# Designed miniproteins, single chains: the designs that were tried, part 42

Each design is a single chain, and the fold is of that chain. pLDDT is the mean over its residues in the fold that is shown.

## One batch from the design tools (miniprotein)

Design m1533
Fold by ESMFold2-Fast:
Structure m1533 (fold): chain A 68 residues (1-68)
Amino acid sequence: MIDEREVQEAIVLIAGGVAIAVSKTPEAIKKVRELTDRKLAEIRERPMSTEEVQAAVREIFKAADEAE
């Protein structure tokens, strides 16, 4: 048995790890870590919808690409 919250946390953690691996600046890495931590905190307060999880993953990868 797997809690939906646990699955969502795993997805966000994996997305954050991949985004950090493709980030080339300390600023990008910091932004990705902050977003990943924030999304994990949100999931711990309440489970997200599938759409919210997808949006969180997109935001994390966007942070990796758009960091100065």
Scores: mean pLDDT 77

Design m1534
Fold by ESMFold2-Fast:
Structure m1534 (fold): chain A 57 residues (1-57)
Amino acid sequence: ALEKAAEAGREEGRKHGAEGKPGLAQKDVYNKGLAIGGRDAAIVGGSEANLEALKAM
């Protein structure tokens, strides 16, 4: 759930950044993607801990 979504987001963003030579704009896009992915995972997982972690983002 949350852990898988967060890891997928990080890995996808890192691969994209490495291939495109990461800059500030790419980092912003990655961070937004990670937040969205993590939030979706929390909704699916329904874990209190997951929801609290996402609020910290």
Scores: mean pLDDT 56

Design m1535
Fold by ESMFold2-Fast:
Structure m1535 (fold): chain A 66 residues (1-66)
Amino acid sequence: SIAELYNKAVEAILAGDDDTAVKYLKEIGEKASKETRIGIALNLLDVARQAGNKKAEQAALDLIGS
């Protein structure tokens, strides 16, 4: 589900597992509707910024702009 992908993305971002975080952000981008994707991407952008995860921050910004 999208909720499971979100939770896994958050866990990966907080763990500093950049490759796993980017993978789940991309899967959300592929599976979610545009509105759901943007809402999730904004939340994940906040998480990434708080964690200092710059790769996840860039991936979340890409999801917002897509």
Scores: mean pLDDT 84

Design m1536
Fold by ESMFold2-Fast:
Structure m1536 (fold): chain A 56 residues (1-56)
Amino acid sequence: IEELREKLLFSKDRGEVFEAARKLAEIGGEEGRKALEEALKSKDEFRRLVAEHFLK
């Protein structure tokens, strides 16, 4: 989960960001949800959109 969180929040590769978010959503649980919620607060619009998509 921590590795996926790092990729979601800090990776510059859009594919890595998307796949990290997808895997976190698939794993579920509170830790996965918190990571996606943290991405919603990102300054990067793409990260926010990806997190929003998987939190729907």
Scores: mean pLDDT 78

Design m1537
Fold by ESMFold2-Fast:
Structure m1537 (fold): chain A 71 residues (1-71)
Amino acid sequence: MLAEEIREAGERAKRLAVEYLRSQGASEETIEAAARHIEELTEKGVKVAEEDPELAKRILEKIKEEAEELE
């Protein structure tokens, strides 16, 4: 379930980041870069979830922290 938690956190963080940046009038390039960053963190966390749960948990925490900063 750790991989699922990371996916859910990543989707939430991406949505919040896109909504926040659009509300601030950010360029599409900036929005795409932020979304890509969150997608890369999410994919990395999911990929290592079975091999290194401790690293995966740290990635999950980082994704959650980024989402919290946007709220």
Scores: mean pLDDT 80

Design m1538
Fold by ESMFold2-Fast:
Structure m1538 (fold): chain A 76 residues (1-76)
Amino acid sequence: VEEAARAEAEAAVEAARELIEEAEEALKKGDLQRARSLLVAAKILAALARLGGLTEEAEELLERVRELEKEIDEAE
């Protein structure tokens, strides 16, 4: 059970990283709505990673999300 939760958490971390990269690309293109939506999904996945015991990786992902959200707010 715990090993399965860990594997799901690891998959969530990888998915969140990809969504953050897509959000950065959307932000560079000026698609603020898409960037926000991708960051919301990334935050959900980071929360799942934290629940699966990947606390440090989840915190790193959330930090990156906060930085990008600030850039989006400054672009408006």
Scores: mean pLDDT 82

Design m1539
Fold by ESMFold2-Fast:
Structure m1539 (fold): chain A 57 residues (1-57)
Amino acid sequence: SGTLTKEELEALLRSHPAFAHLTDEQIQAAVDNILAKFDRNGDGTLDAEEFEEAFGF
């Protein structure tokens, strides 16, 4: 329901041109940083709106 898990965020970052140059480990680190900064619920998921804000959509 409108939330993105770590696996879904990782898959989205891998498919995004801005992050195509990163390794799997770097993608995971980026996801962890985004969740730490934007995950207000602390449950390890990100709302679609928070994801949009995090990436400047």
Scores: mean pLDDT 72

Design m1540
Fold by ESMFold2-Fast:
Structure m1540 (fold): chain A 60 residues (1-60)
Amino acid sequence: GPLLAVAVVPVAKTSEEDLGLRVGDRLLVLEEVDENHVLARSLATGEEGIVPKSALEIVE
């Protein structure tokens, strides 16, 4: 199933495909987009978008 992740750095939304993040945001990692990015869904808003892997900490 999808992996649970938490944002560890803020990320500004720079395009419509991106997901903006605040520190502590909880996300489901849905799929890998490339070596540095994943498609994720916000658990707070239900919004989906591309986020850098370096902004996330995977939690079980």
Scores: mean pLDDT 83

Design m1541
Fold by ESMFold2-Fast:
Structure m1541 (fold): chain A 69 residues (1-69)
Amino acid sequence: DALEAAFKAYDTDGDGVLSAEEVRALLRSLGAAPSDAQVAAIVAAADRDGDGVLDFAEFRVLTGDLLAR
């Protein structure tokens, strides 16, 4: 799956989560041009615990919603 491959490519620490900066870089690699505010909103929407990172399941849901726009 392209989304899983992209997620793993940007998960440099192998901890199964992405920071806001890594999410931004990944979205740019998929042809999106998100603003700082859009990345912050995406992470905040997925981040149930308020830690500023998201796991693959959260990432998959958000990219599905973003691509549906």
Scores: mean pLDDT 69

Design m1542
Fold by ESMFold2-Fast:
Structure m1542 (fold): chain A 70 residues (1-70)
Amino acid sequence: SRLAELEARLLELQAQIQQAADAGDVDEAVKLLEEMTGLVVELLRLQGRDDDAARVRAHAAALIAAIREA
């Protein structure tokens, strides 16, 4: 199912983000974080949680902007 595919990819992305962060690769970590945000938003929408999906997108955008300005 699409839900199972999204959950599997989220686990892979969490591991990859940790690896990029541990390596100090900020650009790769941000790219993976943007991909993870997209999957989380899709997962929440599949659950009918559109308001939560919008909030996650907004918070992730603010975090990415803060990281890029640091």
Scores: mean pLDDT 82

Design m1543
Fold by ESMFold2-Fast:
Structure m1543 (fold): chain A 89 residues (1-89)
Amino acid sequence: NPSMVEFIEREIKRHEETTEKLIEEMRRRNMPEETIEEVKEISEEYLKRLEELKRNNASMEELRKVERETGERLEEILDKRVDEALARA
């Protein structure tokens, strides 16, 4: 499905841009490098999953599930570590 492939490719680009901004914000807040590395690893795993979905002609619902799961993991890490950093400031 060419339209699905194009959609996934746009999502890959969007995620890369969003992740770069997130990492920049984490560095600005002096978050631990270990936390930044964990975010990078989750991002890399998401990109691998998107490539698998593209290869396997996955449905839009499967893509949305992967997007949601990844977003939830990233937000939980960011919120937890930001709260810890802000509580110490």
Scores: mean pLDDT 77

Design m1544
Fold by ESMFold2-Fast:
Structure m1544 (fold): chain A 72 residues (1-72)
Amino acid sequence: MEKVKIATEALDKLVELGFITPAGAADAKAVLERDPSLALSVLKSLKVTAEEKGRKEAAEIAEKAIEEIKKL
């Protein structure tokens, strides 16, 4: 439950940043609601993609969410 909330907040921030689409975020949220164990893998994938595209702020958002989940 808490993992899904952290991941969902990160997805919303990534939409605001223009890194992912609202539709893409909604699809990811649906997946996480069905399987919360995927939260870390989704965020890690987004971080890698952000780093590859040079999107510094997006990578930082994903990394902070990963660290918050690891502290649970």
Scores: mean pLDDT 84

Design m1545
Fold by ESMFold2-Fast:
Structure m1545 (fold): chain A 55 residues (1-55)
Amino acid sequence: MFIKGAEESRKLVEENSTAYAAKSNAKKAAEAQEIRDKGLEALKKQKEEALKLLE
């Protein structure tokens, strides 16, 4: 088949799309955790610095 590239590209797009949906859920969970951890650390630092300014 001379259109191997076209079929291969189509399969890659479909596979990538399905894998992206699954990976997107896992990535979102990991990113949400990282954002939460970073947010909590930023809030803690802000509170500590505010308290340090008072003392």
Scores: mean pLDDT 69

Design m1546
Fold by ESMFold2-Fast:
Structure m1546 (fold): chain A 76 residues (1-76)
Amino acid sequence: DELGRLLTRAGDLIAQAEEAEKAGDLETAARLYRETARLLRRAAELSDDPVLSESLRETAEELERKARELERKIEE
């Protein structure tokens, strides 16, 4: 199940991103949030459930916003 595998990996990466952020490793956290968002967008494309696809897309957009915010803090 490709969809299930993508969702499991996304969950794992989110946990890793949160740990990196708590540790002050903003560069690693931003990268992991972006990777998670990419996996969620792929999962949304594979899902035949429009409600699930919308939720995955919205979550990906939120993680992309988080990554951009962290990237801005690093570049300041």
Scores: mean pLDDT 87

Design m1547
Fold by ESMFold2-Fast:
Structure m1547 (fold): chain A 57 residues (1-57)
Amino acid sequence: ATPEEIARRRRALTEAVQRGELDSDTAMAAKQLLDGQPLDPTITPEAVARARAFLAA
């Protein structure tokens, strides 16, 4: 992904969180995936799947 594409996804994530469209676990997983950070092991596989689906849109 380009830096511009990543920046747009970060903005979309922030806006979705502000609108209450994402649960906290999904938002955290999406942020960690965008930052290239290891996923928090307390985040459920379902929340990770939702985060990946959000970022693919």
Scores: mean pLDDT 78

Design m1548
Fold by ESMFold2-Fast:
Structure m1548 (fold): chain A 62 residues (1-62)
Amino acid sequence: EMEELKKKGEEIAKATVELAKLTGMTQEQALALLRKELDELGVPEELKEEILKKTAEMLAKQ
């Protein structure tokens, strides 16, 4: 379901932000990793772009 994909994508995004902060990943590296994970999960492009934008904002505030 779309709702399940959204929740899973958001969970992956949070994990990616935490991992990036912990390991010193650049914003570009973190977003590339997230994009790959969302692609593997089969998240639709529109939802993928939404999650990536929110994640970029979270990374910029670190």
Scores: mean pLDDT 79

Design m1549
Fold by ESMFold2-Fast:
Structure m1549 (fold): chain A 101 residues (1-101)
Amino acid sequence: AALAERKEDLILFAEATKQAIEEVIKNPSVREKAIKDLDKIIEDIRNATTPEQLEEAVRKLAEAVSKAIKDNNLTQEEIDKLSELIVKRYTELRAARAAAA
């Protein structure tokens, strides 16, 4: 089902985002808060049974990333690095999933 495919892909993206935040966000309290928020969002995605619940989880994911950027006062260079790491980790996780299937 389209919902199941999107759900799986969003989990990989959220996990990639979590890994990128662990590498880029150096403030321990901001990092811990962001990781905790992302873990809750991943749980919400796993438990989603409707498209509306997935849309809400995507909104929360964007808000969690934006808040981490603002709270850690990231420079444009650090924001660019975070974005590049998210894409890199997401690509790696998708490749690992394909290899495991």
Scores: mean pLDDT 84

Design m1551
Fold by ESMFold2-Fast:
Formats: sequence, C-alpha cells, structure tokens
Structure m1551 (fold): chain A 118 residues (1-118)
Amino acid sequence: SEKEKVKAFLDELIGILNELIERVKDVDPFGAKVLQKIIDYLKKLKEEIDKMTPEEARKKFLDFVSGVVQTLRELADRYRDKNPELAELVREAMQRIIDLAEKVFPDDPRVRELRAAL
C-alpha cells in the first residue's frame, strides 16, 4: 500500500540521516543534534502513519521531506567555506533523499519541485 511505501521510505531516510550524523558529529555537534531531532520526529511520524488516510500520509511525508531538504541545504551552506568535503556529503544526502521520494511518488509535482531546487 502507499502507507507501507511511506513507512519504508521513512526507514531509508532515517538511515541516510544516521550516516550523515556519523560524518558531522565531530565537526559540528550542533548540526548533529539538529539531524537527531529530525530522526526523532521521523520515528514519531512513522508511528502515526497508520492513523492517517493515504492522502494525509502522502501530504505529511512530502511536507516533511521538503523541510529535511531545506535543513540540509542550510547545513551544506554553513560548511561550504570551512569544510567543502562535508558540504558535498550533505548535498549527496539531499540527492539520495530526493531519489527516494521519486521512487515512492513518481511524477509527483512536489517531488519535481524538490529536484528543481537542488
């Protein structure tokens, strides 16, 4: 079902963010804490998905993916001058997240907007 696809995507998204935390935590402990708060919220969202309609789950998922991508963009901009390799890793995480969103909701206009904003 669409809800099962959203839950599977949330697990993959949590995995991407956990990988990024391991790379960021020694350089930017505050950035790592922000990413951890996002993971905590995603875990809560995953628990609430079963109480939503498929339409509500899709909207909530896409709203949240948009927010995550925006947070990662801000993090990449912060690292650009002092740690360009870390900025590139954050941009790669953004790309992976958008690729996953396209896999779950192919041809969705909101996902196309996220890719265009990369």
Scores: mean pLDDT 84

Design m1552
Fold by ESMFold2-Fast:
Structure m1552 (fold): chain A 54 residues (1-54)
Amino acid sequence: ARELAEELSKLSFEEQIKRLLEMGLDENTARKIAALLRQGRVDEAAELLEKAGV
């Protein structure tokens, strides 16, 4: 989860959402994770990814 969050943080906000949707996350969860990554909250984004089963 943390490694995935770090990789996603290198992408644009739009590409982060697209990749999360491709992994089977719903749009609301994808947008929340992308917003955390934009704020530099990588650990919180990783926690949400783990809760979503990714």
Scores: mean pLDDT 81

Design m1553
Fold by ESMFold2-Fast:
Structure m1553 (fold): chain A 70 residues (1-70)
Amino acid sequence: TVEEAKELLEEALRLYKEGRYEEAIEKMAQGIRLLVEAGEYDLLAELLKELHAEGVPEELLTQAVVKALS
């Protein structure tokens, strides 16, 4: 669900801030995958922009997107 995806991305941001990068990428990929499956592309773009604004590097966001779509 969209709610589950948002919760996963929130958890991923927390893990990233804790330095738990591998776990953060896994949770981001899960949340991204749910949004893609739901066809929520505008919301996905908005949430990725918010993660970047919170300090998540573009490289890590790209890695999570690639992992979600693989």
Scores: mean pLDDT 87

Design m1554
Fold by ESMFold2-Fast:
Structure m1554 (fold): chain A 62 residues (1-62)
Amino acid sequence: SLEAHLQRLLEEAKPSLTPEQAKEAEELRDRYLAAAPGFLAAGVPEQVILDGFEEDLEEIKK
């Protein structure tokens, strides 16, 4: 599921994050989970949502 994939990406990233970055990444995941049903209903592919999440996670590391 999209939820499981987002969680997997978050858990893979966590060991490389500071505690503050990890909190921001968890909040990012929660925002994506809240928005995902609307994006999917609008015809946005699941892969596009996942790609956006990965890009936003990379920005947190800056």
Scores: mean pLDDT 84

Design m1555
Fold by ESMFold2-Fast:
Structure m1555 (fold): chain A 79 residues (1-79)
Amino acid sequence: MSEKALELLDQARLALREGNYEEAVKLATQAIKYAEESGDLNLLAAAYYIRSLAYRKLGDVEKAEEDFRKAKEIVEKIR
């Protein structure tokens, strides 16, 4: 199930906190894939949000805004 997505997302959060933004993008990207495969919308939204923050730290503003928009859209569908 989404346990692998959750594990990868936790690792992405740690990488983001440590300033390892490229690693955070990589881990969040894998978390997105597993969350999509499991249909876990809460994890999917969280993974897009974390990747958005990492992209913003890397200066990839367009990618950051796209991921933030995707996270927001998913949250709106859940609520």
Scores: mean pLDDT 85

Design m1556
Fold by ESMFold2-Fast:
Structure m1556 (fold): chain A 85 residues (1-85)
Amino acid sequence: MSEAERLADRLMALLAEARARGAAQPEYGEGARAGLGVAGGTLPEAALDALSPEARALGREVRDAAREAGATGGPLALARDNAIG
């Protein structure tokens, strides 16, 4: 597995977790979308600060994974934004 594939898989796992948790706690889905937006430059870091500590932690992990995937040629990271809805 390439490093880019590993980073994309990690991002996908985080997004899947956020979606599963978001069914009961919508802020997890919001956290994941905020993390993607911050990584893509469409949202400020403050978007994560408005979340609960747990959702913010997930959002930061998504942000970091998306930035890393982007650095290694991450079109997959952008495609996966749709998994959150």
Scores: mean pLDDT 69

Design m1558
Fold by ESMFold2-Fast:
Order: structure tokens, then C-alpha cells, then sequence
Structure m1558 (fold): chain A 56 residues (1-56)
């Protein structure tokens, strides 16, 4: 929940993929879920990115 809420805020604010990856890692999201979430954001799949962040 916490990671997904932070990701949604960062997407809304137009934060870079690099900064999104750093912030999710700081919140304790495993690197595999961070990489997948960033990939989905770059692809425009925002719902998929939030779902991936929730799995962590």
C-alpha cells in the first residue's frame, strides 16, 4: 500500500523513472518489483505499475 501510494504521487508529479526507482527501493520494494513497475510506467501502463508496487 505505502509503496503504491508513493508511486501514484510520483507519477502525478512527473518524477523521473530514476527517482521513482530510488524511492521505491528506499521503501523496501524488492529490486525485481521496482524494475517491473518502472518499465510499466514508461510503457504507460499506470494500473499495472501500481499493481506491481502493491505485490511488494
Amino acid sequence: MRAAEELERMIREGVSAEEIARRLAELGVPSEHVGRAVELVERGDLEGALEEARKA
Scores: mean pLDDT 78

Design m1559
Fold by ESMFold2-Fast:
Order: C-alpha cells, then structure tokens, then sequence
Structure m1559 (fold): chain A 81 residues (1-81)
C-alpha cells in the first residue's frame, strides 16, 4: 500500500517542519535550550510512533525504506539543536 507509506512520510516531514514552531511555543515557559530539547523529544517520539504504525501496515521492504527515512529525519532534527 504505497499510499500508507507516502502518508506516513508526509506526516513525518510535517513534524520536522513544525520543529521551529514547537521551540517558540515552549520558549514561552522554559529556556531556549530546554525548549529545543522538549521540541526534539516530541518530534523524535512522533517519528518513532509513525514507524511503529508503518510496521503494522507496510511490507518488510517498505518498513526498511521508512526506517531509512526516519534515520534521515532524526539527523535533520539533531542538526537544528
């Protein structure tokens, strides 16, 4: 089911794109450094959840592709700290 893989990838991309907005939201309550840490943990948790959903609905080959995509997005988030 290509649509499921594509939808999960799009959701992951949106979560990564929303990282700066999460940082700004948390900066209202905590330091900038802690806001970045909280935003990172939230985005990484979402990526992990989306991957677990993928494992239930996708073929093993599609899961491997999704795992590679998650690793790429995790690296992108780490570079934003």
Amino acid sequence: MEKDLESLKRAMEKAVENFPALVEYFKKRVSEEKAKELARDIVLSFLAMALELGKKYLSPEQVEELEKFVREKEEEIRKKL
Scores: mean pLDDT 80

Design m1560
Fold by ESMFold2-Fast:
Structure m1560 (fold): chain A 68 residues (1-68)
Amino acid sequence: MITVTALNEEEFTLTFSEDATLTLPDGKTITLAAGGSITLPKEHVFAVVTVNGEELNLTTSDKVTVET
């Protein structure tokens, strides 16, 4: 499960409940341990990203919780 929390108008914090490999729209890959978090710019969060080989839209996926 992924929780997306707005840090400010330009950045969002993603928190992962399980070990994850995140592939950003620009092709960069980031590995996170369970319970880890990462802050991403708005442009990366509103794009489709790949998490553990699964393509997810971080704004519309039912596997993502968006907190304001």
Scores: mean pLDDT 71

Design m1561
Fold by ESMFold2-Fast:
Structure m1561 (fold): chain A 91 residues (1-91)
Amino acid sequence: SKVEKAGKLISKGEGSDEEVEALAELLMEKAEEKLKLEPNLTKEEIYKFMKDFLETLLEISGKELNEETRKKLEELIKKRAEELYKKKLKE
């Protein structure tokens, strides 16, 4: 499952592209839930929320991501935040 893939990445501090994508998708789903409660969030605030949520998960796990995995996740988070913001503007 997506949750299992994301959990493996967080627990190891590294993962496959599929696990990285699964985590980014979960972060986007959490940001979408927040947008339903706070519809006036800016693109920057959506991105920050996703990034802060990731840092919270890493803190709870006691693990740091390796540099390559962190870069891939940050790029995906930025892309997903942009997509979510654009979707919001079309409503």
Scores: mean pLDDT 84

Design m1562
Fold by ESMFold2-Fast:
Structure m1562 (fold): chain A 58 residues (1-58)
Amino acid sequence: MTSPEGIAIDYIIKNVPPEKTKEVFDILTKDISAEEKLKELIKLLPELREKVEELLKL
């Protein structure tokens, strides 16, 4: 999948600290939109927020 949201989620997955992997997986398995998943992921991993926002602007 080549959507901006998909690319941003993939970036997060590749840059998740090992200790947060379970929490990220839990968010990804929720029955919510990709946009809502990204909001939850950014709240969990605020260090990745700027790069994710950059990817979404493309």
Scores: mean pLDDT 78

Design m1563
Fold by ESMFold2-Fast:
Structure m1563 (fold): chain A 64 residues (1-64)
Amino acid sequence: SLEEIYKELNEIEKNPDEDSEKKIEELFERLRELEPELSVEEYAGARLAIIGTEIEVELKLKKE
């Protein structure tokens, strides 16, 4: 469900690790499967949340 996606995003942000990128990909897949059940606003909001978490993970794990 959408609520579960948000819960998992929050958990990933708190503890980013080497598996976080894979988990984010899985959440995008789950969001795509939920798209027919969601409004445009709900889908866009969730997609932006996932993107935000992806950026946060990259910033925390990135090494030069």
Scores: mean pLDDT 78

Design m1564
Fold by ESMFold2-Fast:
Structure m1564 (fold): chain A 62 residues (1-62)
Amino acid sequence: SELEELIKRANEVLDETKDEEIKKKLEEIITELLNSENPTKEQLEKLKKAIEEAEKITEELK
């Protein structure tokens, strides 16, 4: 499912990034989604955007 793919991608970013703010933000969004019985399209899009931003920042920081 899309949620599982996004969570996998988020965990990959969490493993690579050393930025505590990025980790907290991403973990918070993941926790909100996992506590939801039926994640909304908006919540999934929010996670996807957060992952994309985290990936970009992580790449820039290396």
Scores: mean pLDDT 76

Design m1565
Fold by ESMFold2-Fast:
Structure m1565 (fold): chain A 65 residues (1-65)
Amino acid sequence: SLVGLLAVAAKDYTAKTPDELSVKKGDKLLVEEEIDDEWLRAKNVATGESGIIPKSVLGAVGPAP
């Protein structure tokens, strides 16, 4: 499970709906919920915004140190 881990955005992503999260490459994301194999809910640590985002936007996701 990715829930509770920090991920780093590998690329910029602009939200296409109000439920989606906009991020910039390098943003730190706290994974709050896994929706399915393609999408998760995350919080952008810098902005405090939460939303769903494609897992393909995330860089390599490992255990938090």
Scores: mean pLDDT 78

Design m1566
Fold by ESMFold2-Fast:
Structure m1566 (fold): chain A 99 residues (1-99)
Amino acid sequence: KEEIELDNKAIGYVLRGIGAELEGDKLTAARDYKNAAEAYYQRGILYEKKGDLVKAREDYEKAATLYEKAHELSRDVDPDFAEEMRKNAEEARKKAESL
């Protein structure tokens, strides 16, 4: 139930991020990708608590990739936000590697 809600939320934000990139709005795109990454990260935690380590790893990897995109899009526009996204990507990668 909650896993489906988080998946739909993440997909919605990814689509919005793509739309913002096409319009040249890098900061809006970065924020949308951050929101998508947060949804996958939360779903990863849920799968980990259930003992579904394969799905948890996949979601942490998806979160890391989306945080990396948010970092790249924001680094020249908002360096503080970009650094936060870089750290979030590293944390998500660490989570995936621990499973």
Scores: mean pLDDT 90

Design m1567
Fold by ESMFold2-Fast:
Structure m1567 (fold): chain A 94 residues (1-94)
Amino acid sequence: LTAEEYEALLAATTIADLEARSRALAERVLARHPDAREVTLDLSDLSPEEARELGLEAAGRIVNGEAYVRLVGDNKRNRLIALSIVEGVVDAAR
């Protein structure tokens, strides 16, 4: 992941934009790491409440709409959302 890719995620102001950027980022990361079974994305600069709501929303639709995605970690005060896409997503997306 590059700083530019993280900045692109942080620039999202709507759930739809966040989902689109997150999906593009995840696809690029997986393309560079074909052996990866899961990818964790760091979404900063969100309030704990907003991070939870946005994370749940984005996790359900971050990839192609047919994949398993989960939030991981305890991110309340740190305004961190970790979104993980698992092996099933990689297979479904190809």
Scores: mean pLDDT 44

Design m1568
Fold by ESMFold2-Fast:
Structure m1568 (fold): chain A 88 residues (1-88)
Amino acid sequence: SKDKEYAEKALRHLQLAIEALKKGDIEEARKHLTEALFYLQQLSSENPLAKKARDYAEEALILLGKGDIEGAIEKAQEAIKLLQKIIE
């Protein structure tokens, strides 16, 4: 359904953001984190896993703004784990 499709798109962009961060491409990572957040906003706000995944993705973007690359990767990975539970 739509929630699964949006979760899969958000997960893909979070994975691409982590890849960009590992390569030192901060602007590409910011772009993918922003795209992931767009898709996370399309998920039902009544789902606690979706809300927590969005909170982690927002934290990743904040940490990236502070230059905390390792912290940004960690929070993006936590968001991915929650999205995997939504996807099954």
Scores: mean pLDDT 87

Design m1570
Fold by ESMFold2-Fast:
Structure m1570 (fold): chain A 86 residues (1-86)
Amino acid sequence: YRFAVYVDGKLVGEADTPEEAARLAEKYAGFDAEQVRATIELLLARHEGPIVLDLETGEYEVFESDEEALAAAKARDVPVLVITPA
């Protein structure tokens, strides 16, 4: 898996592990790293496709393709975490 944090439609950081992705969410969006990590692990256990997670609300969407997920993330005005298969 690859993880990317977008703020205001701009890429601010990338990570290769849930732990590193959670730290990026804390650094750039101010969310609790332990809570973000738990959410990532839950999503990876339930879904195999690309995911866009709204870091403010905890709401998420599952996509059929990496391209679709990245386009959705870039269109958001809120901090989001993008999870793509490796």
Scores: mean pLDDT 81

